# Designed miniproteins, single chains, continued (3): the designs that were tried, part 13

Each design is a single chain, and the fold is of that chain. pLDDT is the mean over its residues in the fold that is shown.

## One batch from the design tools (miniprotein)

Design m8422
Fold by ESMFold2-Fast:
Structure m8422 (fold): chain A 103 residues (1-103)
Amino acid sequence: SKERLARIATRLVQAMVEDPEFLKRARAAVANRDDEAIQELVKEVVGDENITPEEARRAVTIALALLAEHPERVPQMTPDELYREALRLIEQEEKVRKKLEEL
């Protein structure tokens, strides 16, 4: 669900803010399209063995996008604020994906 994806993305953003090395690993994994590395990053943060490669990729991408949009604001955001911004980005992503599939 989008709510589950937003919760995972929120936890990933917090990990990226708290650990600069985790952020570097996440950026490298997404840049290299390394699905195994992306799943390991998500598993490290949430511990959920049932995360699909697609869910993991989407969650990490949303988390990186959120931090990239406002790098100075995001570290000061509450978990609830992060969750709401993650939901907004997920809804935007779904609208873009649907439009591309209709073209």
Scores: mean pLDDT 83

Design m8423
Fold by ESMFold2-Fast:
Structure m8423 (fold): chain A 83 residues (1-83)
Amino acid sequence: DEEILKKAEEAFEKAKREAEELSSDAEGQREGARVMREAARLLRATAGSVSEEYAKKAEELYERARRLREELERKARELEAEA
């Protein structure tokens, strides 16, 4: 359980860094959202597969990943509208 959660946390942190390194244009923001969506999928799967104590932490990380994905998708739409 702890090992599974740690792997999910590392994947989420890697996804955040990858999204930050991407271009600030619409394409970069869309790719960042895709990366964050995959991290959210892993976190959601983790929450369903670990004990209740570890599931709560995985759910908190999932909510953070979901909000970041939504923000990146919104920013991509705004950039596309300006073009």
Scores: mean pLDDT 80

Design m8424
Fold by ESMFold2-Fast:
Structure m8424 (fold): chain A 94 residues (1-94)
Amino acid sequence: KEEEEKIAEEALKKGEEKFEEAKKNGVKKEEVVKLLDEVIELAKELNFPEEELARLEKMREHVENGDEDTLIVGYGYATGLKEYLKKLLEKKKK
C-alpha cells in the first residue's frame, strides 16, 4: 500500500469518529466553520485546483447557513480532511 493510502485511511477513521461524536453530542457551528477555514488554508498550501477550492468554499457557506445534519457531516469531513492534508504537507517537506 502507498503511504498516502495509509494516511487517507487514518484520516477517514478520525473523521468517522468525530462524525459519530457530533451525531451523539452535537457540534457548534463556529467549530465547524473554523475547521473548514483551516482545511482551505492547507489546501491552498498544497496547490489544490481552483475547482476544489471553490467546492470547499461552498461547503463552508452551506455550514454557515446549514442545519444540524449539515454541521455534523461537515465536522466529520473537515476533521478527517484536515488530518489528511496536514500529513500530506509534512510528507512533501521531507
Scores: mean pLDDT 79

Design m8425
Fold by ESMFold2-Fast:
Structure m8425 (fold): chain A 67 residues (1-67)
Amino acid sequence: MDEAERHLQQIVELVQELRQQKQGKSAAERAALSNERGPEFNRLASKAMEASGLEPAELGERLDKAL
Protein backbone atom coordinates (compact mmCIF):
# COMPACT_ATOMS: atom_id res chain seq x y z
CA MET A 1 0.00 0.00 0.00
CA ASP A 2 1.48 3.32 -1.04
CA GLU A 3 1.18 6.61 0.88
CA ALA A 4 -1.89 7.82 -1.01
CA GLU A 5 -3.73 4.50 -0.54
CA ARG A 6 -2.89 4.53 3.18
CA HIS A 7 -4.38 8.00 3.65
CA LEU A 8 -7.49 7.07 1.64
CA GLN A 9 -7.97 3.97 3.82
CA GLN A 10 -7.63 6.09 6.98
CA ILE A 11 -10.32 8.48 5.69
CA VAL A 12 -12.63 5.55 4.85
CA GLU A 13 -12.18 4.16 8.37
CA LEU A 14 -12.82 7.57 9.95
CA VAL A 15 -16.00 8.13 7.89
CA GLN A 16 -17.32 4.63 8.69
CA GLU A 17 -16.56 5.14 12.40
CA LEU A 18 -18.31 8.53 12.40
CA ARG A 19 -21.38 7.07 10.65
CA GLN A 20 -21.61 4.34 13.29
CA GLN A 21 -21.06 6.80 16.17
CA LYS A 22 -23.79 9.12 14.81
CA GLN A 23 -26.40 6.34 14.67
CA GLY A 24 -28.90 6.71 17.52
CA LYS A 25 -27.49 10.10 18.52
CA SER A 26 -29.38 13.39 18.81
CA ALA A 27 -28.81 16.17 16.26
CA ALA A 28 -26.69 18.07 18.80
CA GLU A 29 -24.55 15.01 19.57
CA ARG A 30 -24.04 14.31 15.84
CA ALA A 31 -22.97 17.94 15.28
CA ALA A 32 -20.52 17.72 18.21
CA LEU A 33 -18.99 14.51 16.79
CA SER A 34 -18.60 16.13 13.34
CA ASN A 35 -16.93 19.19 14.89
CA GLU A 36 -14.59 17.04 17.02
CA ARG A 37 -13.51 14.78 14.12
CA GLY A 38 -13.57 17.47 11.39
CA PRO A 39 -9.91 18.51 11.88
CA GLU A 40 -8.79 14.86 11.61
CA PHE A 41 -10.80 14.40 8.40
CA ASN A 42 -9.44 17.63 6.87
CA ARG A 43 -5.84 16.69 7.73
CA LEU A 44 -6.19 13.21 6.19
CA ALA A 45 -7.98 14.59 3.11
CA SER A 46 -5.20 17.16 2.57
CA LYS A 47 -2.52 14.46 2.87
CA ALA A 48 -4.40 12.13 0.50
CA MET A 49 -4.81 14.91 -2.10
CA GLU A 50 -1.13 15.90 -1.81
CA ALA A 51 0.04 12.28 -2.15
CA SER A 52 -2.36 11.36 -5.01
CA GLY A 53 -2.82 14.67 -6.87
CA LEU A 54 -6.60 14.22 -6.74
CA GLU A 55 -8.94 17.21 -6.80
CA PRO A 56 -11.46 17.43 -3.91
CA ALA A 57 -14.33 16.20 -6.13
CA GLU A 58 -12.25 13.23 -7.35
CA LEU A 59 -11.28 12.36 -3.76
CA GLY A 60 -14.97 12.43 -2.82
CA GLU A 61 -15.88 10.05 -5.67
CA ARG A 62 -13.03 7.72 -4.68
CA LEU A 63 -14.23 7.67 -1.05
CA ASP A 64 -17.87 7.06 -2.08
CA LYS A 65 -16.77 4.01 -4.09
CA ALA A 66 -14.74 2.70 -1.13
CA LEU A 67 -17.63 3.19 1.33
Scores: mean pLDDT 76

Design m8426
Fold by ESMFold2-Fast:
Structure m8426 (fold): chain A 106 residues (1-106)
Amino acid sequence: RKELLRLQAELYMFLGNYYYKQGKYDEAIKWYEKALELFREAGDLSGEARAYFNLGDVYEKKGEFEKAIEYYRKALELARQAGAPEDSIRYLENKIKEAEKKLKEA
């Protein structure tokens, strides 16, 4: 069922966040990628956007700003398709802008 896929994806997001908070970024990436796959199977655009956003955050923490920007842009496109609130869209646009600024400083 789609509902079960979404619940399992949310559990994988929780695990990704757990490892992210510990600074275990490569482990966080694995769990976010697993969550992304399940959200895609479920057709959950909002879930896919959140998984891409968290992948962007982890790559930003690793100093891989080009990859972070790519994932934030994917999150933004999916968030717009899902009808996310304007504040969420603005937040994603600001995250992209700040990552682009850091890329120029590198």
Scores: mean pLDDT 89

Design m8427
Fold by ESMFold2-Fast:
Structure m8427 (fold): chain A 73 residues (1-73)
Amino acid sequence: LEEEAEAALKRIFELGDKVTTTEQQMRLVGLALRVVAALEAVYFGDITPEQARADLEAAVKEAEKIVEEELKS
């Protein structure tokens, strides 16, 4: 899970380099925080690793949509 979270964070940060507005950058920061929150939730037993993996995948997909939205603007 930690490796998957590191990969998700790396991807979100790489996507951050492609956005130009402060608003889009803040949205990506929020997604990075969601990745960290999912790891913490697993560590404290609030969610399963499977649920956390789904959250990580969703966060990365949302980050990709933000970049796609920026490129279409």
Scores: mean pLDDT 77

Design m8428
Fold by ESMFold2-Fast:
Structure m8428 (fold): chain A 75 residues (1-75)
Amino acid sequence: SLVDELRQRIREELARFEKTLEKIKAFLDSKNYPKEKIDKILEEVREQWRARLRRRLQKEFGVTQEQIDALLAEL
């Protein structure tokens, strides 16, 4: 179903994004950023990623923000 395809896409995107966050964290650690600043940057990156993912999925699948948010909450 469309919902199952959307769940699978979100799961795959989330897995890729977590790998990206690990690389960003490693980079910031290598630059001697304090932990508090790293945590704040990672949270900002997560928020930006979520907003971009929401826009892409709405365009690709023709679904509402509410449908995407419900599926993200399940995962």
Scores: mean pLDDT 84

Design m8429
Fold by ESMFold2-Fast:
Structure m8429 (fold): chain A 87 residues (1-87)
Amino acid sequence: SASEAAHRARELARQKGADEPGVNVASTAAQAIADGGPELGEKSARMGARAVGGDPELAATYARKGIEKGFEQAVEGGADAGVAASR
């Protein structure tokens, strides 16, 4: 589920060293990927990173990468976007 992907992305982002705003971007991006696919995931990651002062293009790139090889990797893409947002 989208909620499950969001929860797992939060945990993975924390493990990868994301700050609290970045962890929130990770959960939102993973949920957007699960619910709306690549375009929504990219937009969510980019906007979220921008809002918290992180790297929006890096966040969008990682969100897209997670989608291209299957939706189980939405969690990884979302988490990596959250880490990028922490910068």
Scores: mean pLDDT 75

Design m8430
Fold by ESMFold2-Fast:
Structure m8430 (fold): chain A 89 residues (1-89)
Amino acid sequence: MEYFEKAIEYARQGKLEEAAEYLNKALSDPFRNPEVVGLVNEASSIYLPLVQSGLSEEEARKLTIEELVKKGYDRDAAEAAVAYISKVY
């Protein structure tokens, strides 16, 4: 849980590289919070089709964050998830 909280804090500070790193640590933790897995899976399911449809990474990122916030996710958590996905995929 500490890794996910740190990822959110780094995203809030605009430190997206550190946010992605700590989200990766949260996902790799054997005692990881299931909500982190759900967030990353939802973010991937929105982001990847948008990029594949020919949207720029910037527009796909913005639309993914807004959709996650609309679904009830915290904005900084959504930004951390999108930063992670953009780095990995």
Scores: mean pLDDT 81

Design m8431
Fold by ESMFold2-Fast:
Structure m8431 (fold): chain A 66 residues (1-66)
Amino acid sequence: ARREKALQNAKDAQITMMIGDPERAREALTSQAAAGKATGLPEGIKNADELERWLEEAEAAYEAAK
């Protein structure tokens, strides 16, 4: 379901945010994508700034969903 996808994205983002670095978060998500997993990374992410914004929104979604 749509909500389940958002929650999974939020969980993945939370893990990578523990690094405290958007660049490292991007590497972790890229690695998951390369492994053929649904990384939760939106199609529109083109750079680190957009990834950082997505991580913030994913964390908010995680809080709202718990």
Scores: mean pLDDT 53

Design m8432
Fold by ESMFold2-Fast:
Structure m8432 (fold): chain A 103 residues (1-103)
Amino acid sequence: SAAEAERLREQALEYLSKASEYLEKAKASKDPEEARQLLEEALKYVEKAVELARQVAALGDLSGARSILNLARRIAEEVLKGAKELGDEELAKRAEELIKEIS
């Protein structure tokens, strides 16, 4: 239903807001290990939002799904940059894979 698509879209945007918060905390951290864990949390929330975007699309809200995926891609690209700067090859590969799935 339209109401169900709207609720899922709101939840996805909340997850992306949390991802953005973790990303900003990672950028502000002076501890590489803390920054790595914060980037991992950010990516987990992006992954949750992408899954909700698929459900939003399945309910027929293609424009809503696309808006979520566009924001998710931008956050994932920032996580990829941070992972590369920290030398976390595994996290970088996970972010790259997610970006390819969104594209």
Scores: mean pLDDT 91

Design m8433
Fold by ESMFold2-Fast:
Structure m8433 (fold): chain A 104 residues (1-104)
Amino acid sequence: KLDEFIAAVEAGDKEKVAALGAEFTAEIQALDLDEELLREAAELLEEWVASQTLDREQQIYLQALVVAFYLREELEKVRELARKAGLPEEVIERLLKLNEELKK
């Protein structure tokens, strides 16, 4: 699903993006996620994003990264998306630690 979402966003397929986005929102809302870990991850990403000017490709991968993080995807997938979004290795490693903690 996540790779399908990335492909749809890259292709500008608005209907597919909306449909998959709704499915991810429903899946995320059904999860009992640690609010403190989500807040730390959000603050980390917001601090980095505020210091950057992201191109369209980086914005696409950042959106996919946020979805992958909330869905508690495998660490390698989260790392891959974070690197494609242009995150520094220090930020990636901090994010991966939070993602591992989110899996309980």
Scores: mean pLDDT 74

Design m8434
Fold by ESMFold2-Fast:
Structure m8434 (fold): chain A 71 residues (1-71)
Amino acid sequence: LTDDALAACCAAYDLGKLNNGKVNTKELAELLKKAGYDKGAEVVLEIGKEAGTDYIPKEKLHAEILRRLGA
């Protein structure tokens, strides 16, 4: 598991608690970029773009982060 994947998953979990299990991908990407996880931020933004929405269920976002960054 990459540091970017771990940071993205943890932040997504915390943000999901505040929004009925949904995560704003732009908000998550901003937090990751501020923390120095530029690759994680880029991947999170791409997931949101491909999904056609900025709000993604935390479980779905977590699975996509692990699939793309979890190696």
Scores: mean pLDDT 77

Design m8435
Fold by ESMFold2-Fast:
Structure m8435 (fold): chain A 68 residues (1-68)
Amino acid sequence: MEEKKREKEELERELAQLEAKLAELDTARRELASNPDASPELLDQLRAQTEEARRRLEETRRRLEEFR
């Protein structure tokens, strides 16, 4: 019982960290978009990082669904 609750809490913490990371990536992307010297390739790198974080977020959410 406690073991599964601990895993759920760990997943919830990872979920929160991934959401925070996505917010940071979104902020960085907006800052680059407002910078006339920013290259589109640099924005693409941030998008790739955001996409990977979203995939991990979705996987973490799926694992959490098993604890409902």
Scores: mean pLDDT 78

Design m8436
Fold by ESMFold2-Fast:
Structure m8436 (fold): chain A 95 residues (1-95)
Amino acid sequence: GIEEALRHLEEAIALLEEAIARGLAPRAFTDLREGVLAAKEAAERGDLESALRLLEGNIAYAQTLLSILTDPEARAVLQRVRELLLRAKEALEEA
């Protein structure tokens, strides 16, 4: 449900903030973090349609970044973030 989705989104945001602080793909991860925050805010307001649409966009963007980023540390963070976004989407679809 929504609470489970919010936990996954909060974990994704925390991972992105840590990666940005470490200088990993700072522009790409800042953009992704902003997108994930927007999805979280929509879910918190109960706007499931907007939350799902924003999550789908964030998942697509994460997949695009995985095709172009070569830094193994940035890729590992991005793979984990994408997994969390997919879990958040599944949890919202069950709400």
Scores: mean pLDDT 90

Design m8437
Fold by ESMFold2-Fast:
Structure m8437 (fold): chain A 75 residues (1-75)
Amino acid sequence: MITDEDIDRLVEELKEEAIKRAKEAGVPDSQIEKLLNGLRAIARQLAAEHPDMTLEELREEVKRQLDVLIKTLSE
């Protein structure tokens, strides 16, 4: 089972990439916290809805959702 600690580690692992990609897409610094909180919320929801999901599957889905969040916050 994916734990809250696994989710926090996943978000921290993706944090640098998420911030870099968000800035490259023109997301303002004031929205970066919202982006990171959004990723945590999505990861927790996915883990809760799919308890048999692997950490790697969660990582790939969270990366996909990151693309959507960046597009939303940059427009």
Scores: mean pLDDT 79

Design m8438
Fold by ESMFold2-Fast:
Structure m8438 (fold): chain A 86 residues (1-86)
Amino acid sequence: SLLEELERLAEELEKKIEEMLKKGVSYEEIAEEIERFLETSELSPVQRALLRVIIAELRRRARGAAAPDTPEEREALALLRELAAA
């Protein structure tokens, strides 16, 4: 199931992010690493949407301020909400 693959990807990413943060890696550096993974990997639209949401959240935290919503972030969140409602 694509949903099971997404849950697994989310869990693996959460663990890696936590480990990197504990090692003192910045939110911005983690966001950049995930963005490189997104660019180099053959991913489904849903997996891509999940990663974009995570990148956006990490970059908000890196800035220490509220970031404006982008059209891409809204589209990614809408896709994830549709999957959660199905």
Scores: mean pLDDT 70

Design m8439
Fold by ESMFold2-Fast:
Structure m8439 (fold): chain A 56 residues (1-56)
Amino acid sequence: DAAALRERARRLGEEAYNSQGLTGEERERVNARLAASAARGRRLAPDADPWVQLAL
């Protein structure tokens, strides 16, 4: 379901954005996870919405 996928991706992105207040290692860990998810989504669906790519 596209709407559910988009909401999940939005929540994950929002959570990561809010985690920018985290210090050092915790921030790097969250950023690394988000970056990996985004890279994975771009490879699987390069033409999809960024929110869909993030959820993949």
Scores: mean pLDDT 68

Design m8440
Fold by ESMFold2-Fast:
Structure m8440 (fold): chain A 83 residues (1-83)
Amino acid sequence: KLDELARGLLANFKDQASFLMELAEKYAKEKNVQGLEAVYRQLRRTIEGTLAQIPESSSLKPDFEAYAAEVLARFEALLKETK
């Protein structure tokens, strides 16, 4: 059940990250740096909240950390390109 919980958290995070990335791309296209920065802050909070809920014993914790790092890197690149 711990891996089931972690899998659900990872799937939910992927859905949220996808939505936030779509919104970030829209703000970047509009040159809305303030909106993009707000979405980036929300993403970081979502990552921190989700990571805190994943059990230390879960085999999926490293997978979540890797995915979160990848999404953050994409957001940071987009933010730099928009400025």
Scores: mean pLDDT 80

Design m8441
Fold by ESMFold2-Fast:
Structure m8441 (fold): chain A 77 residues (1-77)
Amino acid sequence: MEELEKVLDELIEAAKAGDVSRARENLQRLIELAKKAPKEDVQKAIEKLSEFLEKNDLTPEQRMLLAEAILALERIL
């Protein structure tokens, strides 16, 4: 299993829980893994985060954390 997918799932769960510290840790780890991952895997991660952001009623804080993750991954592409 790709470590990237695991970290992405942990980021989403931390964001849902409002755990900013845990979300920030997983965001940094996601960025480092994405730099080493195939572009197609990074694109899939962006798609998954975007779908989650659109599908769920999120607080402004949760929305901002997920938007920051999407922007960071787009910079790697």
Scores: mean pLDDT 79

Design m8442
Fold by ESMFold2-Fast:
Order: structure tokens, then sequence, then C-alpha cells
Structure m8442 (fold): chain A 68 residues (1-68)
């Protein structure tokens, strides 16, 4: 998960929308603890502030990370 989160943060900084969605999906599947879910949610919220396209997909990933 840590490596995926690092790559995700880099993709957010580059505004690479497709890569953000791809890596966020991988991160959701790699979550094994509430602490990991919290870290992913933090990165996804930062992504939503910067990326105005694909917001519904990012919201869906946040809900999956929360376990809904």
Amino acid sequence: LDEILEELRKAVEKNDVDKVIELAGQAVRAITSPEQAERLIEVLLEAMKRIKDKIPELIGLVLQAVGL
C-alpha cells in the first residue's frame, strides 16, 4: 500500500487523472487496516480538490475505502 500511495501522490501532483483513478483503485484493494483506509481517504480528498473531472469516480473510491 505505501508504494501505491506514493505513486498516487505523484500522479495527483502531475494532474494525471487516469493514473490517479488507476492507482486509487489498486490502493482500495490493498487496504487491510483502518489506518491504511484513513491514509488513502486523505490522498483522495486532496485529489478531489485538484481534479474537477472524474469526481464521481473519486467519490466511489472514497466510499469503498470507508467500507461502504
Scores: mean pLDDT 74

Design m8443
Fold by ESMFold2-Fast:
Structure m8443 (fold): chain A 70 residues (1-70)
Amino acid sequence: MLSDEELLALGRELAAKARAASAISPVQREIARHELVETLGMSEEEAERILEGRESDETLLRVGRALAAQ
């Protein structure tokens, strides 16, 4: 099982990748949003906060846990 520090790092890496993808084009932004919602089980509001860089450490931990569970 990953530590909270490792889960936070995993969540931060995914959030950074999603933001980088969303900056390429509107199509890539919609793909990134869809992956956050459908693959990681996030709400549309949580996905938007990640893409806008307004996520909390609690959200990043939850993202890391969702990735680790796959």
Scores: mean pLDDT 78

Design m8444
Fold by ESMFold2-Fast:
Structure m8444 (fold): chain A 55 residues (1-55)
Amino acid sequence: MNEKTAASIRAVGKLAAEETAQRGRARGLPDEQIQAEVDKILAVTDAEAARVLAE
């Protein structure tokens, strides 16, 4: 059960990261800023997925 929930969390996080990168590029944000936001989303998502798997 937890594996499916963790997989869903990771899938949603990946989509959010892709949306954030696309929006950042459309706004003309620096690559450094876009990458920082993407990394933050992925790190939070991975931490939450790992927490779910540990329970």
Scores: mean pLDDT 81

Design m8445
Fold by ESMFold2-Fast:
Structure m8445 (fold): chain A 63 residues (1-63)
Amino acid sequence: SMDKVKKELEKFIEEKMKQYDIHETVFLTTQEAIKLAKKYGMDISKVLQMANKLIMKQLKKEK
């Protein structure tokens, strides 16, 4: 289940970074992470931590 959440968040972040600045992407990704955590019955704090790491990883690719 965590692998599915990770894959969905990676695609979400990549798509949002094409349209929005970093602050808007972080805000939208935070909302999506909470939504996915609730949908899959996962720890919100762990999913948010993963979302943060995925955003940082994507930023390094844009460097």
Scores: mean pLDDT 82

Design m8446
Fold by ESMFold2-Fast:
Structure m8446 (fold): chain A 80 residues (1-80)
Amino acid sequence: MEEKKELGRKEAKKILEAYKKGKELADEQIREAMKLSKETLKIAAVELAKEDEDLAQGLILAADAFGDEEVAQVGKEALD
């Protein structure tokens, strides 16, 4: 549990740092993040929602596109 939580936080930070260098790099990092477990992605979605709503929405859209409705739902609830 704690290991997946730390991995999710690190992934959120990677996406945030990529965004500082350009939106295309953030989009690429989000696509790479889709290879992670659902538990890790849920944590990343919640952490992104606290830091940057636009990036959190990007992760939600990617999760929806990859058919991961559970991750997308958790991200949407974190933005509320």
Scores: mean pLDDT 78

Design m8447
Fold by ESMFold2-Fast:
Structure m8447 (fold): chain A 68 residues (1-68)
Amino acid sequence: GAATRVEASRVEVRPIPGGTLATAEVTVTWADGSSETTTVEARYPSPDPEKARRALEETVERLRQAVL
């Protein structure tokens, strides 16, 4: 179904063994008024918080483009 809103919250970036992990909670509000929250994550294979955050932002934007 079509979504009316996609909102990311609780963005966190942390070092992990062998790389960097970025996570967010993403809430999708559907046209029927229902909403669902899921965790989205992006892993970068280097200790680079900026690249991990960019990968996460790109993943969220692609989800937004797909459902809105």
Scores: mean pLDDT 82

Design m8448
Fold by ESMFold2-Fast:
Parts: sequence; C-alpha cells; structure tokens
Structure m8448 (fold): chain A 86 residues (1-86)
Amino acid sequence: DRLEEYRQAVLEQIDKIKEAIKNNASKEELIKLIIESTKELLALRESLTEEQKESVIKSTREDFENKLTKEQILDIIDVQIERLNS
C-alpha cells in the first residue's frame, strides 16, 4: 500500500526531527532536516512532476530561512505531530 509507505516515511522523518530538537539543534540544522525530509517524502509522490517537486522544496526553504524564527519552526513541528497523533 503506497499510502501506508508514505505514512511510514512521514513518521520516520518526524522521529528524526524530534531527536534533533531533543539535542538542541540550531535553526539551520532544523531547516536542513525539514528540507531533506521534504525531498524524501516528495520522491514518494508519483503525481508530482520534478519541476513541481523543486518548486515545493525552494518555497519551503525560502519560508523557513527568511520568514520564520526557530521558535515558530518548533511550533509548526509540534502542531504537525499533534495532528498525526490525533
């Protein structure tokens, strides 16, 4: 089941991010992990073109680097984790 494969990949990426937060990762390290996880998850999305995948990665990087503080990034991660557990 490709949907279950995607779900498991999301859970694994969240665990990596949780471990980084536990180890007091910098904003730059958190952004790197988010971008790496986004690339891995997008690779599982058969419906997206390579151009669309690159566009998502670019906009995600720009938003996290230029628009968000470390605290806001942590809040976003917490909200996503809560949604996944509910």
Scores: mean pLDDT 76

Design m8449
Fold by ESMFold2-Fast:
Structure m8449 (fold): chain A 64 residues (1-64)
Amino acid sequence: MSIEEIRKKFDEGKATIEDLEKLIEWLRQLQAQLEAQGNTVAVRMAQRDIEELEKILEEKKKEE
């Protein structure tokens, strides 16, 4: 499953815990690449997205 498919599922409210974990992992890898490029704005944006997704993931795990 592509990251684009996972993002679409998230936007539609259909993302599973596994989908969210994969998306967070991909964003962490992207953030590391952006840091290597010196793109501080994109690094901060990726960090915010990661924090939001981690919060959603924790809430979903607590509901099960």
Scores: mean pLDDT 78

Design m8450
Fold by ESMFold2-Fast:
Structure m8450 (fold): chain A 74 residues (1-74)
Amino acid sequence: SPRVEAAHQAVLDSIRLGLDRALERARTLSPEERAALAAQVRAFVDRVAPSLPPELREEVLGALDAFLAEVRAL
């Protein structure tokens, strides 16, 4: 339904904003601090992902993979 789709999009936008902020922070950190930040973000997503609806979970895991790839490329 349009209402469920809007709620889904709002949650994704919020998560993407959080990941964008984490990536900007990662650019100012040492390699060791950057690895620790990436590990914390991964652990958080791994903890909450099983409780999410399947479609939202797939999109959140995809956003995490993109974030981790960007941090690794720094």
Scores: mean pLDDT 84

Design m8451
Fold by ESMFold2-Fast:
Structure m8451 (fold): chain A 83 residues (1-83)
Amino acid sequence: MTKEQVKEFLKEFLENYFKENVPEELAKLRLKDALEAMGLTVEKIEIDKEKKEITVEFTDSEGKKYKATAKYGEKVEAEVEEL
């Protein structure tokens, strides 16, 4: 899986999350399940409703750790960096 696939997934997830009245804990569970289905191990998920931002820390199948951040605004933006 590529960093671009994670970025696009998080952008779509945020667009849907802020359009729907989904409880935060359910949103975190759905996000974790989707990323783990992609072969990632999710270590941490944080949602900041005031900033309209989501941060995910995850590990790939090779043991590399990443931090992904996505922000909802006029444009949905996402970044993935290796830790």
Scores: mean pLDDT 77

Design m8452
Fold by ESMFold2-Fast:
Structure m8452 (fold): chain A 82 residues (1-82)
Amino acid sequence: MEEIQEKNEQAIEYGKKGLEAAAAGDNEKAKEYYKKAKKYASEALSLAAEQARAAGDEETAALIEEQRERLEKYLEEQIKKL
């Protein structure tokens, strides 16, 4: 749980830095930060899905994996727009 929280906090922090860079017109820096935000968010969701599977909750694990795929697609589209 703590590891998932730490990765979520890193995802939020890099997301904020990405928004700040984009607002300043630094698209290259914004892309770098969004890529890091995506990495940490994906890692957090992967760990959450793994924990659900370890507990025998395949349904929850599948839902978390679907959310991870949607989040990754969303962030990739944001990066492409920069």
Scores: mean pLDDT 82

Design m8453
Fold by ESMFold2-Fast:
Structure m8453 (fold): chain A 81 residues (1-81)
Amino acid sequence: SMEEEIRELEEELRELIKKIEELAEQGLLDPEEARRAIELGRAALEAARSLFENGDKELAIEVLRSAVEYLRRVVEEALRK
């Protein structure tokens, strides 16, 4: 269901935020870059929750997917160094 997809994407996004925090603590990611990525991820979680509550489930999924893709990219680039 779309509700299960939203929950799974929210869980993945929270895990990515935590990973970015860990990478920043390890010095593998610039603190300002990490801060911006974490802020974007948290903003996406808040926006998706509001969209879901208003019945805009498809848009909530799009917002979460976009944030997940972006944060995955940040993690991948940090691990490449």
Scores: mean pLDDT 88

Design m8454
Fold by ESMFold2-Fast:
Structure m8454 (fold): chain A 82 residues (1-82)
Amino acid sequence: SELEEAIEKAVKILKEVVGATDEQVKKVVEAIEGVKEKKLSVEEANEKIGEAVNDTMQKNATAEQGDEASSAILNALDLAAK
C-alpha cells in the first residue's frame, strides 16, 4: 500500500540518514499507525514523533537531511489520516 511504502521510506531515512535507534523508529511507526487506527490525531502523533527523534535529528542531521526526514514522516501521517 502507499502507506506501507511511505512508512518504509521514513524508517529508512531515520535509520540510515539520521541514525535513529530501533526503539525511536518503533515509536515513530506506532504514532503513524495510531493515526491510521483513529487512536491519535495527526497533531498528537506529530508530538510523539518529535519526542522520539527531535534530539537525535538536532545532533546528527543537517538541515537538508532533517527536512528530508520530516517530509517523509509528514507524507506517511497524511496517508494514515485518510
Scores: mean pLDDT 87

Design m8455
Fold by ESMFold2-Fast:
Structure m8455 (fold): chain A 55 residues (1-55)
Amino acid sequence: SQQDQLAQLRQQYDDEVTRVAEEGAAQGWSMDELRARLDAIDRRYQQQVEQIRRQ
């Protein structure tokens, strides 16, 4: 269902955000670099949500 797809997508988003934050901390990324990567992930998530909603 659309609800199941959205729930799965949200879980994937949460997992990716956590992973990127941990990776950035481990690698010593700047705050600007971390923000840019998190912003890109957020934009992709929003686009995927809209794509599912169009079904």
Scores: mean pLDDT 86

Design m8456
Fold by ESMFold2-Fast:
Structure m8456 (fold): chain A 81 residues (1-81)
Amino acid sequence: NAMLEALKKKLEAYKSEIEKRVQELNTDKRQEILDRLEKGKKIADELAEKYGPAFKKMIDSLDELTKQLFYLLVYQQKEKE
């Protein structure tokens, strides 16, 4: 499962950068991030339906911050498409 391992490592690499940015947010920017997280979670749920239980278990195995990072990344990816 090289693809899932590569994704997990990439998400972990961005963890510290996102933590730093989140700490610098004011109330309005924080609300914007929360909205993007909710939309990203919905996209992640759609991907889990497409790729099956192994993909869902990989997402569920991530720590909370890394999981939120994944949600933000899938939201950004879909916006760019």
Scores: mean pLDDT 71

Design m8457
Fold by ESMFold2-Fast:
Formats: C-alpha cells, sequence, structure tokens
Structure m8457 (fold): chain A 67 residues (1-67)
C-alpha cells in the first residue's frame, strides 16, 4: 500500500543519509586542503538533508495508516 511504500522509501533515504555523513566525516579526517574540507562538509549536509526527508516520508506514511 501507499503507506508501506512511504515508510520503505523513508528508511532507504535515512540509510543513504547515514552513508553520506560517514563518507563526509572520513573525508574531513583525511582532508589535505580546503577543497577536501568543502567536499566533506557538502557530503555531511547532503546526508543530513536525506535523513530529514526520510523522517518526513515516515511521518506521512504513519499518517496514512491512521486515515
Amino acid sequence: GEAAALLKLGDELIDQGKTLISEGKTLLKTAKDQADLNKGIALSLQGMGLQFEGDLLKKKGKELLNA
């Protein structure tokens, strides 16, 4: 159903976000210059955005289960 699809997509986005944050942290630890730092920051911000979007989809999925 629609609710189940939203919950699944939400979980997938949260997992992708965690991966990007982990990659960003690794890049920040190994950074040699400002370009590496900027990329690590960008990956971390992208990952946080995906986690936020995933949380919103899970909330919407739960709302549909109550309808």
Scores: mean pLDDT 87

